# Designed miniproteins, single chains, continued (5): the designs that were tried, part 90

Each design is a single chain, and the fold is of that chain. pLDDT is the mean over its residues in the fold that is shown.

## One batch from the design tools (miniprotein)

Design m19322
Fold by ESMFold2-Fast:
Structure m19322 (fold): chain A 85 residues (1-85)
Amino acid sequence: MFYTEAEEEQIEEARKEAEELLKRGEEAARNGDVEELLRLAKEAIEIGEKYNNVVIGTATALRLIGLAIDAELRRRKEELEELLE
């Protein structure tokens, strides 16, 4: 394979930073903080650029965007339930 030890280390560092963003995203999702989730998605893309690993960056960003959509949908459902009660 064409991967050097340095390239393998970069992939592992990218994975570690992405996992840290996902942990922060899980906390933001519990708080319903859509703005923070979108900020973390942008940081995930920047990780992909920093480590030249578009797959990790994009996959992490998409997961964070999914959490943001879920949080917004939960908020809207709660508003609708309050309005109908």
Scores: mean pLDDT 80

Design m19323
Fold by ESMFold2-Fast:
Structure m19323 (fold): chain A 115 residues (1-115)
Amino acid sequence: SLFDAAEAGDVAAVLAAMDELIARGVPPSEVLAGAILTALLLAPKEAVPALVAAVLRHLWGRISAEDLERIADELEPLFPEFARVLREAAAMKRAGVAEEEIVAFVEARLREILA
């Protein structure tokens, strides 16, 4: 399950669980929101930045900047610092910044927040 994979910090298992949810008809933006929230709540602290970067990269071409803003709004009550990072990522996506640059930015900011 997504929960078991996240608790283990197992990137490959998290991505496989996300693909299963999408195959069942869950929209990519909802799967991304759920995977990020689950990683932040259940994954080992040291695994969180790489795991969040991996799930973002996995669905990057299937989500809009508006989807990132919506996910940030959903996360803000529990993770306000990270919600701000996702809003910055959304602005970068709107500006046409490359996927790998934005994902690396999010991963680096998460490492800083969680340190």
Scores: mean pLDDT 90

Design m19324
Fold by ESMFold2-Fast:
Structure m19324 (fold): chain A 82 residues (1-82)
Amino acid sequence: NEEEIQKALEYLEKAGTSLENKDYEKAKEYLEKAREYVKKAELPEEKKEKVLKAIDEALKALENKDRVAAGDGLALARRELL
């Protein structure tokens, strides 16, 4: 479980770096990987739902080319996981 949470956090960090570099394709790939690790993690259901929702909102923002909203969703996902 600790490993799954740590992997999710690592991929959220990589997604953030990719957003800063305007590499939206890499940011999407890393967010999708973070999402898979969150799904595998043993977390309280409410916390897990909040994190997954934040990641999904970040992914949607990337599809709309809204970098600010994508960054906000990423920050929220990271905050909820910690």
Scores: mean pLDDT 86

Design m19325
Fold by ESMFold2-Fast:
Structure m19325 (fold): chain A 70 residues (1-70)
Amino acid sequence: EVEKLLKEAEEHEKKAEEHLKLAREYVEKAKEDPENVPKYVGLAIRHIGESVQHRLEARKLREKAEELLK
């Protein structure tokens, strides 16, 4: 069970990194296409939010695994 929780935490951490990468790409698109800044900024903010949610879930899973080891 602990091993499963740690594996799930790692998967969420990976997804968080993927969403941050997408957010950075949208920020770069906003710089290249200033007429569509609101659209690209909105997409970047959404991906940052998803990244934060995945990191919070990973943290909870790691904390739960640590509790099971106590």
Scores: mean pLDDT 84

Design m19326
Fold by ESMFold2-Fast:
Structure m19326 (fold): chain A 70 residues (1-70)
Amino acid sequence: SKEEELLKKVKELLEKYWPEAAKNFELALEKLSRKEVLETALSGLKWLSEKFPEIKEEAEELAKELEELL
């Protein structure tokens, strides 16, 4: 699904730029509700956009697409 594809892209960005958050995100995918997973993804993308200017546009675009699922 589009949701699964977007969450996979979030995980890949977190693994590259924030590995500890990527591990927490994997746990969230297994243990948390859909809403909590999406909120966790959005929080991670916001942090990435603020810390890494080179991926700001990509992170903001992913966040916008995920917000449309809420």
Scores: mean pLDDT 84

Design m19327
Fold by ESMFold2-Fast:
Structure m19327 (fold): chain A 87 residues (1-87)
Amino acid sequence: EEELREKMREIVKRMLDINERTAKLQAELDANKDDPEKVQEIIDELFDLGVESVRLAVDLVVTANELGHREDVQKLSEEIEKEIEKE
C-alpha cells in the first residue's frame, strides 16, 4: 500500500510540474504572439506536455485502482496534492 501511495505521489508531482510548465508556456505564448517562430516552438512544447499529461493520467488511474480507489481517483489526487504542498 505505501509503495503504491508513493507511486501516486510521484505521478501527482509530475502532473503538478506539467501544470506549472503549461501555465508558464501559455504566458510566453501571450508575450511572444507576434513572433511566429517562437509561437510554433511554444505550441510544440505544449503539445508534448499534453501527451505526457494524458500518459500520467492513465498511470494515476491504474495505480489508484490497485489501491482500491477506482471510483474516487480525483479525490485521492487532491488529497495527495495537499500532502505535497504541506511538505
Scores: mean pLDDT 76

Design m19328
Fold by ESMFold2-Fast:
Structure m19328 (fold): chain A 87 residues (1-87)
Amino acid sequence: SVEEVAKEALERVKKAVEEAKKKFEGDEQFHKSLDSALESVEKYIKELLEKYKKGEITEKEAIDAINSLTDTFLKEIEEEIKKREEE
């Protein structure tokens, strides 16, 4: 269901942020950036779920949008981690 996909997506993005914070413990500026990015992606996933619940988008559209947003977010976090490991 869309609700399960949204729930799983939120858990995946939260876990990625927590793992990134643990890897760069003490980098307060990076942690704040991660928190801001997480808040933005969580808000957008929740908005997509609400649009689906109101019948404004189809199940297929909601799932595809949530998955695309989640994959993009996770790739961006992974690339940022990689860049910071090389400094």
Scores: mean pLDDT 85

Design m19329
Fold by ESMFold2-Fast:
Structure m19329 (fold): chain A 59 residues (1-59)
Amino acid sequence: SALEEEIRRRLEEKLAEAKKVNPDAAELLTQIAEKELRELLELYRKDPEKARQQFERHL
């Protein structure tokens, strides 16, 4: 869905910025971002409106 693609894109952008600031933590940052993505996608499947609100407020 368009929202799922937007969530993935925004998290990828945020992850790239974080890796630029702290390259020594790139692996940990990637793991955290992947966990956040899985949690948001799970929320999207369960309640897309709440996922939309989380995405807009925190990403």
Scores: mean pLDDT 76

Design m19331
Fold by ESMFold2-Fast:
Structure m19331 (fold): chain A 55 residues (1-55)
Amino acid sequence: ETVSLTLSNGKVITGPAGATLTVTEDGVITVDKTGKKIKLEGTEPEPASRPMSAF
């Protein structure tokens, strides 16, 4: 069993069952039951300080 999170960008992030999927400025991070943060595959850290183009 897995949990999935769909981002506003249309990206789908999947993590193990019972994990908390959190979207941070560094990207999507899964918080395990032990409280350890782990990054998910396919989630590259994008500079959140740069908003989308105004064009």
Scores: mean pLDDT 58

Design m19332
Fold by ESMFold2-Fast:
Structure m19332 (fold): chain A 68 residues (1-68)
Amino acid sequence: MAEARLEGEPGSPEVRVTDFTIDSEEGLEKVKEALKVLEEEARRGSPRAGTLAEKLEEKIKEWEEEQE
């Protein structure tokens, strides 16, 4: 499993590899920023970053669908 630096990121407590939580629009924006960073790392050939990016993207889509 990915040993995530993301878990210790200051200002992103809701975005952890073991607890992807989006409960507000502000939290959604922070998750989208983290997703962009992970997508760049995946583009550089990191399979772990790609897996984490996919999980965050699914969480974003799920939250957006619930908001309609």
Scores: mean pLDDT 61

Design m19333
Fold by ESMFold2-Fast:
Structure m19333 (fold): chain A 57 residues (1-57)
Amino acid sequence: DETKKRIYELVEEIAEKEGLDEKRREELKEIVNLKIAELEEDGVSLQKLLDALEDQL
């Protein structure tokens, strides 16, 4: 899924920009994974999450 791939790429870019250590990166990835699962369960487009992450850069 290209949208999920792009979300994970943005998470890594945000982590690098913020200078997050390994623990913080893992925490961010867990939060994002939970959000993806919630949106998919609710039938909501992942595009909204992608747009929100792009706004963080």
Scores: mean pLDDT 78

Design m19334
Fold by ESMFold2-Fast:
Structure m19334 (fold): chain A 55 residues (1-55)
Amino acid sequence: KIEELLAQAEALEKEGKYIEAAKTWNEISKLYRDQGDLEKAQQAFDKSRELLLKG
């Protein structure tokens, strides 16, 4: 599931769909948190916020 979301987020960023990419990164962050990978969860959350500022 996470691998599919990572591929989708990358594709959305390449297309300039920053708001949609940000939503995908937020979902990735939640999944990493659920797995206990707090470092990757934080990185994904920060990426989501950065993309929202571009949209």
Scores: mean pLDDT 83

Design m19335
Fold by ESMFold2-Fast:
Structure m19335 (fold): chain A 75 residues (1-75)
Amino acid sequence: MSREEYIERYREALERVDKRVEEMEKNFTPEQLKKEIADEEKRIKELRAQGRNDVELFEEAYRLSRLKELLEKME
């Protein structure tokens, strides 16, 4: 992946996550969001165990952060 391709995919990933979180705010209950957070934390843990580094997991880490922020806002 070129530097330009990486930067472009990075922007797309952040926008995709932000849009999904906005949709979840409208459609998810706090209980459903807690399940999504638990599932995402488990997935990140498994991917790290498989040798994925923080740069490779930036989208997942960003998504988890945004989901936790949304849950705090809803409760």
Scores: mean pLDDT 78

Design m19336
Fold by ESMFold2-Fast:
Structure m19336 (fold): chain A 68 residues (1-68)
Amino acid sequence: SEVEKWFDERLAEARKLPPEEALALIDRTSQELVDLGLANQDNPELVETLLKVAERLSRFRAEVVERL
C-alpha cells in the first residue's frame, strides 16, 4: 500500500538521524497518521493499515527514546 511504502521510507530516514532528530520526525509522522485516520474514517481497510503502522511507529519510538 502507499501508506506502508511511505512509512517504510520514513523509518529508513529516521534510522539515519541522531536520536533527537529521529524523535522529531517520529512525532511529525505520528501527527500525519492521526490526520490521515481522521480524513479516512469511512475507509476501514485504510484505518486497519494505519493502526498497524502506528503500532510499528510506537515500537520504533521506544527504541529511539532508549538511545537518548
Scores: mean pLDDT 85

Design m19337
Fold by ESMFold2-Fast:
Structure m19337 (fold): chain A 60 residues (1-60)
Amino acid sequence: EIDREAEAALYIIQGVLAEKAGDFETAAKYYRQAADALADVDPELSEFYRKKAEEMEKKA
């Protein structure tokens, strides 16, 4: 089974690719998925990506 941290890493990669493409709506979606995946394993990193998603939503 895939680890939640590994799952979050995949979402982060997708978010970064979307952000670089200027697709801020998609970037926000993936950063929120990463934050959700990290919530129980790394709350501090989860909060970081939650805020990153909010920043992307403001740019969309």
Scores: mean pLDDT 82

Design m19338
Fold by ESMFold2-Fast:
Structure m19338 (fold): chain A 73 residues (1-73)
Amino acid sequence: SMAEIQRLNEEIVKLGEKFREALEKKDYEEAVKILEEIIALLERVLALTTDPEAQAHLQALIEHLRELIEELK
């Protein structure tokens, strides 16, 4: 539903702010944990997304964040 996508997007924005704070504190373990939570929410948005172009962009973003996790470990 549109309301579910909106809630997921709001949570992703909040987690993005926490991710930036973790990076500023050089807390890479917390930063990785937050990225894993963001990826889980993005996968839920992807499951609710019907537009093929939006699906492709979400998949690319998820893969990019997975690569970022490996770089932060």
Scores: mean pLDDT 88

Design m19339
Fold by ESMFold2-Fast:
Structure m19339 (fold): chain A 91 residues (1-91)
Amino acid sequence: SLEELREELEEKIEELEELIKELEELLKKEKDEEIKKLIQKIIEKLKELLKEAKELLEDESASEEEIRKLILEIEIEIGLAYIVIGVIKVI
């Protein structure tokens, strides 16, 4: 339902905020300039998705299809970010 999708989007907003915070802490500790640039690009992408998610959540006219599409995009980008974090932590 639309209500369940909006609740799921709210949960994704919380996940994005926590992940951005984790990446910003990782960025502060990183010494390699190329890895720093990679982390910064990921943070920028996640912040763009966070903005889109907040805007869509406030849009009373937002369709179920629009919300599902954004949730899927957020899930993909979160997954990719965790893969990058895992690789960096092992180096």
Scores: mean pLDDT 88

Design m19340
Fold by ESMFold2-Fast:
Structure m19340 (fold): chain A 97 residues (1-97)
Amino acid sequence: STVERLLAQIRALIAEHAPELLPLVDQFEALVQEILANPPKSEGELEEWMARLDELRQQILAGMKAAGVPEEVIQQIQALLDQVLALVHFYQYAHLG
């Protein structure tokens, strides 16, 4: 899937530049898979799941900045993370109508 391909790209970049952040990537991937496997029962439930993904996204970005990862690489990973959040929200919101 497109999501699986994006997650693989994120993992590869983080493994190259900040491998100490891989446990956060593992948590992010596990949460994405959990959300996609479980259709939301309400808009509020979807918003709670998306907030949890956004928290992990912010932790990964902050960790990369702290590790001294080049800004262009951080921007690339941020764009990939943003695409994953957008696709997860799009697929799961479709279950609410």
Scores: mean pLDDT 90

Design m19342
Fold by ESMFold2-Fast:
Structure m19342 (fold): chain A 63 residues (1-63)
Amino acid sequence: ADAAVQEASRLIAEMGEAYERGDVEKAIELAQKAADLLNASGRYRAELRVEGGRVELRVTPAP
């Protein structure tokens, strides 16, 4: 794992903490940053979905 993947992992952990606190806006911000880093790495594809206050980040290996 490179530095971008490690940073994305930390952001995903912080996203979970924000979501548990009910801070949906912060969770969305952190998820977006994590997705951007993972997509920029060229190794992973990350999709962020936000529906009705639910935040879902899906990560798959890049083809």
Scores: mean pLDDT 78

Design m19343
Fold by ESMFold2-Fast:
Structure m19343 (fold): chain A 58 residues (1-58)
Amino acid sequence: SEMREAVAEVAELTAVLIKAAVERILNPEDEEAKRAFDEALAALEPAAARERELLAAL
């Protein structure tokens, strides 16, 4: 179902964001860590919005 897929995607992207956030904190001058964090955050925003739209339709 679309809801199950949306929830799973948000969960997976949240895990990626947490890992990227930890790496950025440990290596604050690492440009790759900053890029990974920014990319993870950018990916989570539309996924979370999709989950919200599906929940609102219930």
Scores: mean pLDDT 83

Design m19344
Fold by ESMFold2-Fast:
Structure m19344 (fold): chain A 117 residues (1-117)
Amino acid sequence: MKTTLEIAKEIYEELKDKGNVLYFEAVDALGNRFGAAYDASDLTEEELIELARDVARAASQAGMTAKAKAITKDGKEYTVEATPDDPPLSPEERARADEAMGKAFAPVTEKIAEELA
């Protein structure tokens, strides 16, 4: 079965020429690697950067070191890094971050489901 990181790279290759994209990588304390990619073509550059921050911070609150990239159609990249040493999120920020994480991983979980069908 493909890793989430391999699936994220495949999704990124499909999306990179279509519009704004979120690309995400994280590593946990055991060295396990995770990835996600999300079609942000309907988001502004500002909204995409906010999504990248929320996803990175959700991962750091779960004890992972995370790197999220906000990649625009014009090839501009904004990188957000988060670590477990970052300050804790407020309840409202945590809810937004958890929603953002679920949204970013939905395409990866769909491709995993397709391989299991």
Scores: mean pLDDT 78

Design m19345
Fold by ESMFold2-Fast:
Structure m19345 (fold): chain A 57 residues (1-57)
Amino acid sequence: MEELLIRIAVKEAKELVEKYGLSPEEAIKIVTEGLKKNGFSEELVEKVREAMKKALE
């Protein structure tokens, strides 16, 4: 489910920023690289990236 994946990714990125002190850009990069490594499509990865960027930046 695309919406569920986006919500999980946004939550993970927020935790990286809030608990680990990473920049929003670093958190987004880590999450998107993880998705690419797990074989998600470039289109889906881009949708997730935009959602995280909007939520964190």
Scores: mean pLDDT 80

Design m19346
Fold by ESMFold2-Fast:
Structure m19346 (fold): chain A 55 residues (1-55)
Amino acid sequence: SREELERRIRELGDRILALHDRYSAETDPEERARIAAEITRLARELSRLQRELER
């Protein structure tokens, strides 16, 4: 289960990084808001998994 948690944490981290790059390049306010919301959602999930891994 630790290896599965580490893999999922890495996958989420990579996805968040990609979304930040996309957010920085995006000029449409509506699309920027959607990307920001997705980043927030994934970052919250990442934090939960990191807390599980640290136990």
Scores: mean pLDDT 85

Design m19347
Fold by ESMFold2-Fast:
Order: sequence, then structure tokens, then C-alpha cells
Structure m19347 (fold): chain A 75 residues (1-75)
Amino acid sequence: MEKLKKAKELLEEAAKAAKEGDKEKAAELLVEAGLLLEEASEEEVEEGLKELKELPAEEIAEMAEAGVEMLERKL
């Protein structure tokens, strides 16, 4: 439960950062939440970060919000 709660907090912060236009912070927080939920390799993390930074801030916010909703259903 603790990991799910922490991941939700990170996703909420990612959504907020994306809405504020801070794409770099939003992408970093999304990746941190993903690592907490499922231990990805460092290479997969770097590739994911690069792809997330290419997305519009609005899409990053939508992804983070979807993640929050998924975790809320499990909590």
C-alpha cells in the first residue's frame, strides 16, 4: 500500500507540474512513479524520459491523471 500511495503522490505532482508548463519536472515525476511501481532498467527509464519530454504538456498531464485514477481504484 505504501508504494501505491507514494506513486499516487508523485503522479499528482507530475500532473500539477505539467499543467504549470514544467514538462521536465512532470516527466521526471512520472518516471519516478513508474520505477516505484515496477522496477524498470535504467536504459528503459532514460528512453521513456526522452519520449515523455517530446509530448505536449497537456498529454503528460492526462497520463499522470489517468495513473492517479488507476491507483485510487486499487487503494
Scores: mean pLDDT 74

Design m19348
Fold by ESMFold2-Fast:
Structure m19348 (fold): chain A 68 residues (1-68)
Amino acid sequence: GKKEELKEAKKFLESFPNVKVTEVGDDKLVAETSLSVEQQTGMVLRLIGDFPGLEVKLEGNTITATAK
């Protein structure tokens, strides 16, 4: 379900160095990174491909994944 996708997405994001993941409520993850724009874009594309139940956004150095 969407909650399981969110938990798996959190584990995926936490597997990267220099990424801090925070859970916001039951439906949202916020990942703060110190990675390049190119690396962050690659992470967003993987999240969109692997977790279709999540809405993924990149703003500055922050990746947000929200259950649809």
Scores: mean pLDDT 80

Design m19349
Fold by ESMFold2-Fast:
Parts: sequence; structure tokens; C-alpha cells
Structure m19349 (fold): chain A 73 residues (1-73)
Amino acid sequence: KAEELKEELRRAIREAVEAYLAGDLEAAREAAERAERLAEELAKVIGEEEAQRLTQELAAEVGAEALAREAAA
């Protein structure tokens, strides 16, 4: 179950960033709220500290991809 939650969290973070870059602020907000809920569920399984670390790592990965895309544009 922890692996499935990680996968869903990664997807939600990616959806939020993609929606934001596309200018769809409503979709970005919905995806971000979903990511927060998934991170809370993950914390119940693997602990708050580890869930926060993973969320930060996933956000950094997606954010780095977005930043690289902006720099290339």
C-alpha cells in the first residue's frame, strides 16, 4: 500500500505542476489538495518525517523538470 500511495502522490504533484504551467489554476489547486491528502495518508503508513521527506523529494523532481522547461523556453 505504501508504494501505491507514493505513486499516486507523484502523479498528483505532477498533475498540479502541469495544470499550473498550462494556466489551469482550478485544476492545479484540486491536484495540490489531492497531493496533500495523499501525503497525510502516507504519513500514517511510513511516519510523518519520512512522508514529508518523500513529498519534498517528489516536489523537487517535478519542480526541477518545470524549471528546466522554463529555462529552455
Scores: mean pLDDT 77

Design m19350
Fold by ESMFold2-Fast:
Structure m19350 (fold): chain A 59 residues (1-59)
Amino acid sequence: MEIDKLIEKYAKEGEPLTLEEAVKVLQDLGFSLREAVQFVLSTGKTTLTKEELKELIKK
């Protein structure tokens, strides 16, 4: 999955992503800034695990 490489690019392996890092991953996957921010803010969290980020992009 492309997302695993993008997570490794922006976050240290095994560490949660900051909201800014999560937005960058989503944008690199082809989401708009608006969509990426909306997904991230919908969680109510200050950091996201790779699994939480993957769940956000699943329709």
Scores: mean pLDDT 74

Design m19351
Fold by ESMFold2-Fast:
Structure m19351 (fold): chain A 74 residues (1-74)
Amino acid sequence: AETEAELREALGEALELARRLYAAAPPDMQAVLEEADALLREAAARAAAGDYEGALRLVREVVELLRRALASLE
């Protein structure tokens, strides 16, 4: 199953994007980081339950959210 590998790759990207946003860190982005954290916690719970498809969907949403936040700082 490729889904677990895709999940690990997407999670790695999400974490890297979150670090970049924290480093750039205008205070106005705290709400975005809180939303990303909540979605990542839900994704971790789904992955722990064996729902890799659900986890992957949530991690991809986090990646999109963080990419938009970083783009708004350019």
Scores: mean pLDDT 80

Design m19352
Fold by ESMFold2-Fast:
Structure m19352 (fold): chain A 60 residues (1-60)
Amino acid sequence: MSEEIKVEVEVAVYEIKAAVYLLNGDNEGARKSLLEAARIAEKAGRYELAKKLRERAEEL
């Protein structure tokens, strides 16, 4: 698997976790999951994706 596909999959897993937390009313869990996704994106050089994920977390 290419590095780009691996990053996309890892980010998607944390976004799914965030959605599950939001469905359960856990805004803090959702925020932490989005921030973890942003960290993964940033370390992979996906700065625009990381920015959007951080902005989503800050809205919670």
Scores: mean pLDDT 82

Design m19353
Fold by ESMFold2-Fast:
Structure m19353 (fold): chain A 77 residues (1-77)
Amino acid sequence: MAKETLERVKKIEELLKKAEELRDSDPELAQKLFDEAREEAEKLAREVAAKKLGVPEEEVSDRQAQEALLEALREAL
């Protein structure tokens, strides 16, 4: 579980790094990569919170998702 969370975080980091590298040469592609990274991060946060709380992802608040993700990352690191 912790390893899977770290791999997903690394993917988000890679998307952000690539977006930053492309910001000057291809701003439109950079924006798409930033949007993709944000969507992946939100999805991961919600999945982690739902599992921790034992509730459907639909019932997880944004704050609960952020708190659960930070706790999971702290435990994995």
Scores: mean pLDDT 76

Design m19354
Fold by ESMFold2-Fast:
Structure m19354 (fold): chain A 134 residues (1-134)
Amino acid sequence: DPESERLQAEAEEARRIGAALSPEQKEALKERLKAMLDEQLARLREAGMSDDFLENYAKANEAMKKLIDERDVPVFILGEIRSLELAIERLEENLPNITDPEARRQVEILLEVYREALERLRALLEEARRLANA
């Protein structure tokens, strides 16, 4: 179907970008991705997200750092873009149904952090594409 063909084409482009990047460029992108995860966790902590949420987020970030080291970097970035797009859509759809002010505030904080992360990942993937075409 058209959606499956589009997703496959995007994945194939990401793999081509990865194949064209030097080892030094790949390592630089990995370090930037890991720094982004640390910055996101710090922002959520400073914004007052719950301890349970922060513990789960930190655990997820540790797992993601391992995947960043093991995966093709542009393919990983594409996967994260798709995951964040779905997460943002789901949170935005659910936001009007949240009646508790504190729960609503935490979701609004999470949306802000996720939207910023999405834009940064899109910019990073575009930078990787430019490096691959140089």
Scores: mean pLDDT 88

Design m19355
Fold by ESMFold2-Fast:
Structure m19355 (fold): chain A 74 residues (1-74)
Amino acid sequence: MLSREELLERLGELFLEAGRLLHDPTASPAELQAQLDALRALRAEVRRHFPDDTLLAATLDETIAVLERAIAAR
């Protein structure tokens, strides 16, 4: 099981990378898809281990939706 500390560290890294990719018009579809898959995996871990963390869940869901729209637009 991911510890809360490890999960928060990974979330921070993924949020920064998602932001970078969303502002990079040269980002490959493969890079965007890999980031989306990583965010979806951590979203599942948050739902499983921290179901009461509604703000974190909402932030992940919003970031995933933005990235999905960016992929669809390319």
Scores: mean pLDDT 78

Design m19357
Fold by ESMFold2-Fast:
Structure m19357 (fold): chain A 64 residues (1-64)
Amino acid sequence: PSQEEIDAEVEATLHLIRAVIAEKSGDYEEAAKHYERAADYLSGVDPELAEQLRKKAEELRKKA
């Protein structure tokens, strides 16, 4: 993989960690933002996972 792909996966992972922490704290709006940011980083590397994360963000926004 390219350095750009590796950097994107690292950034996505950091946002996923923040999303899970926010979700566990009941901060669904913050969690949704981080899931969406992770999806943005993954869109060029794993578009199917990116789509799943975007759907999760939309569901969390409905709960907020």
Scores: mean pLDDT 84

Design m19358
Fold by ESMFold2-Fast:
Structure m19358 (fold): chain A 100 residues (1-100)
Amino acid sequence: MSLEELALEFVEKALKAFYYERKARETIGDKGYQYRIEASKYRQEALKLLDEIEKINPEFAEKVREILEKMFQDYSTNPSLSYEELLEKAKEELRKALEE
């Protein structure tokens, strides 16, 4: 995978982990447990991708973390933002960081 492909996949997995974590908190019983499992799975996948990015370009990995933390903050303060809207915003920020 290219650095761009790794970064885009990382953001997608990380945002899905956050999305399912939120669903798990709002859902009781077996379905809530299933969402927690999905969140854990995507989090583990995202961490592996971030580790690969950091081995290739540590400075870019730091920028990717900063973009993701901003997206998480925005989603936490505005729950009406959809997963798809957050993903598009994150992709735009990543493309800008790659063009530097």
Scores: mean pLDDT 78

Design m19359
Fold by ESMFold2-Fast:
Structure m19359 (fold): chain A 61 residues (1-61)
Amino acid sequence: MSMEELIKKIAEEVLKENPDAPLGLQVQLLVERLRAAGITDPKAIQAGVNYLVELRDKQEA
C-alpha cells in the first residue's frame, strides 16, 4: 500500500467510525492516526485533512 493509499484509507475509516462527529474532532482523530502510522510530514497530514473535507462535502451534497 502506498503512503497516499494509506492516508486515504485512514481518512475514510475516521469518517466511517465517527460520521456524526464535528469536523474538528474528525481532523484531530485523523492527525493522531496518521502520526501513529508514522506519517509526520506536514504535507502528507494536510493531504489527509483535505481528503477528509472532500469526503464530508460529498456526503452533504
Scores: mean pLDDT 80

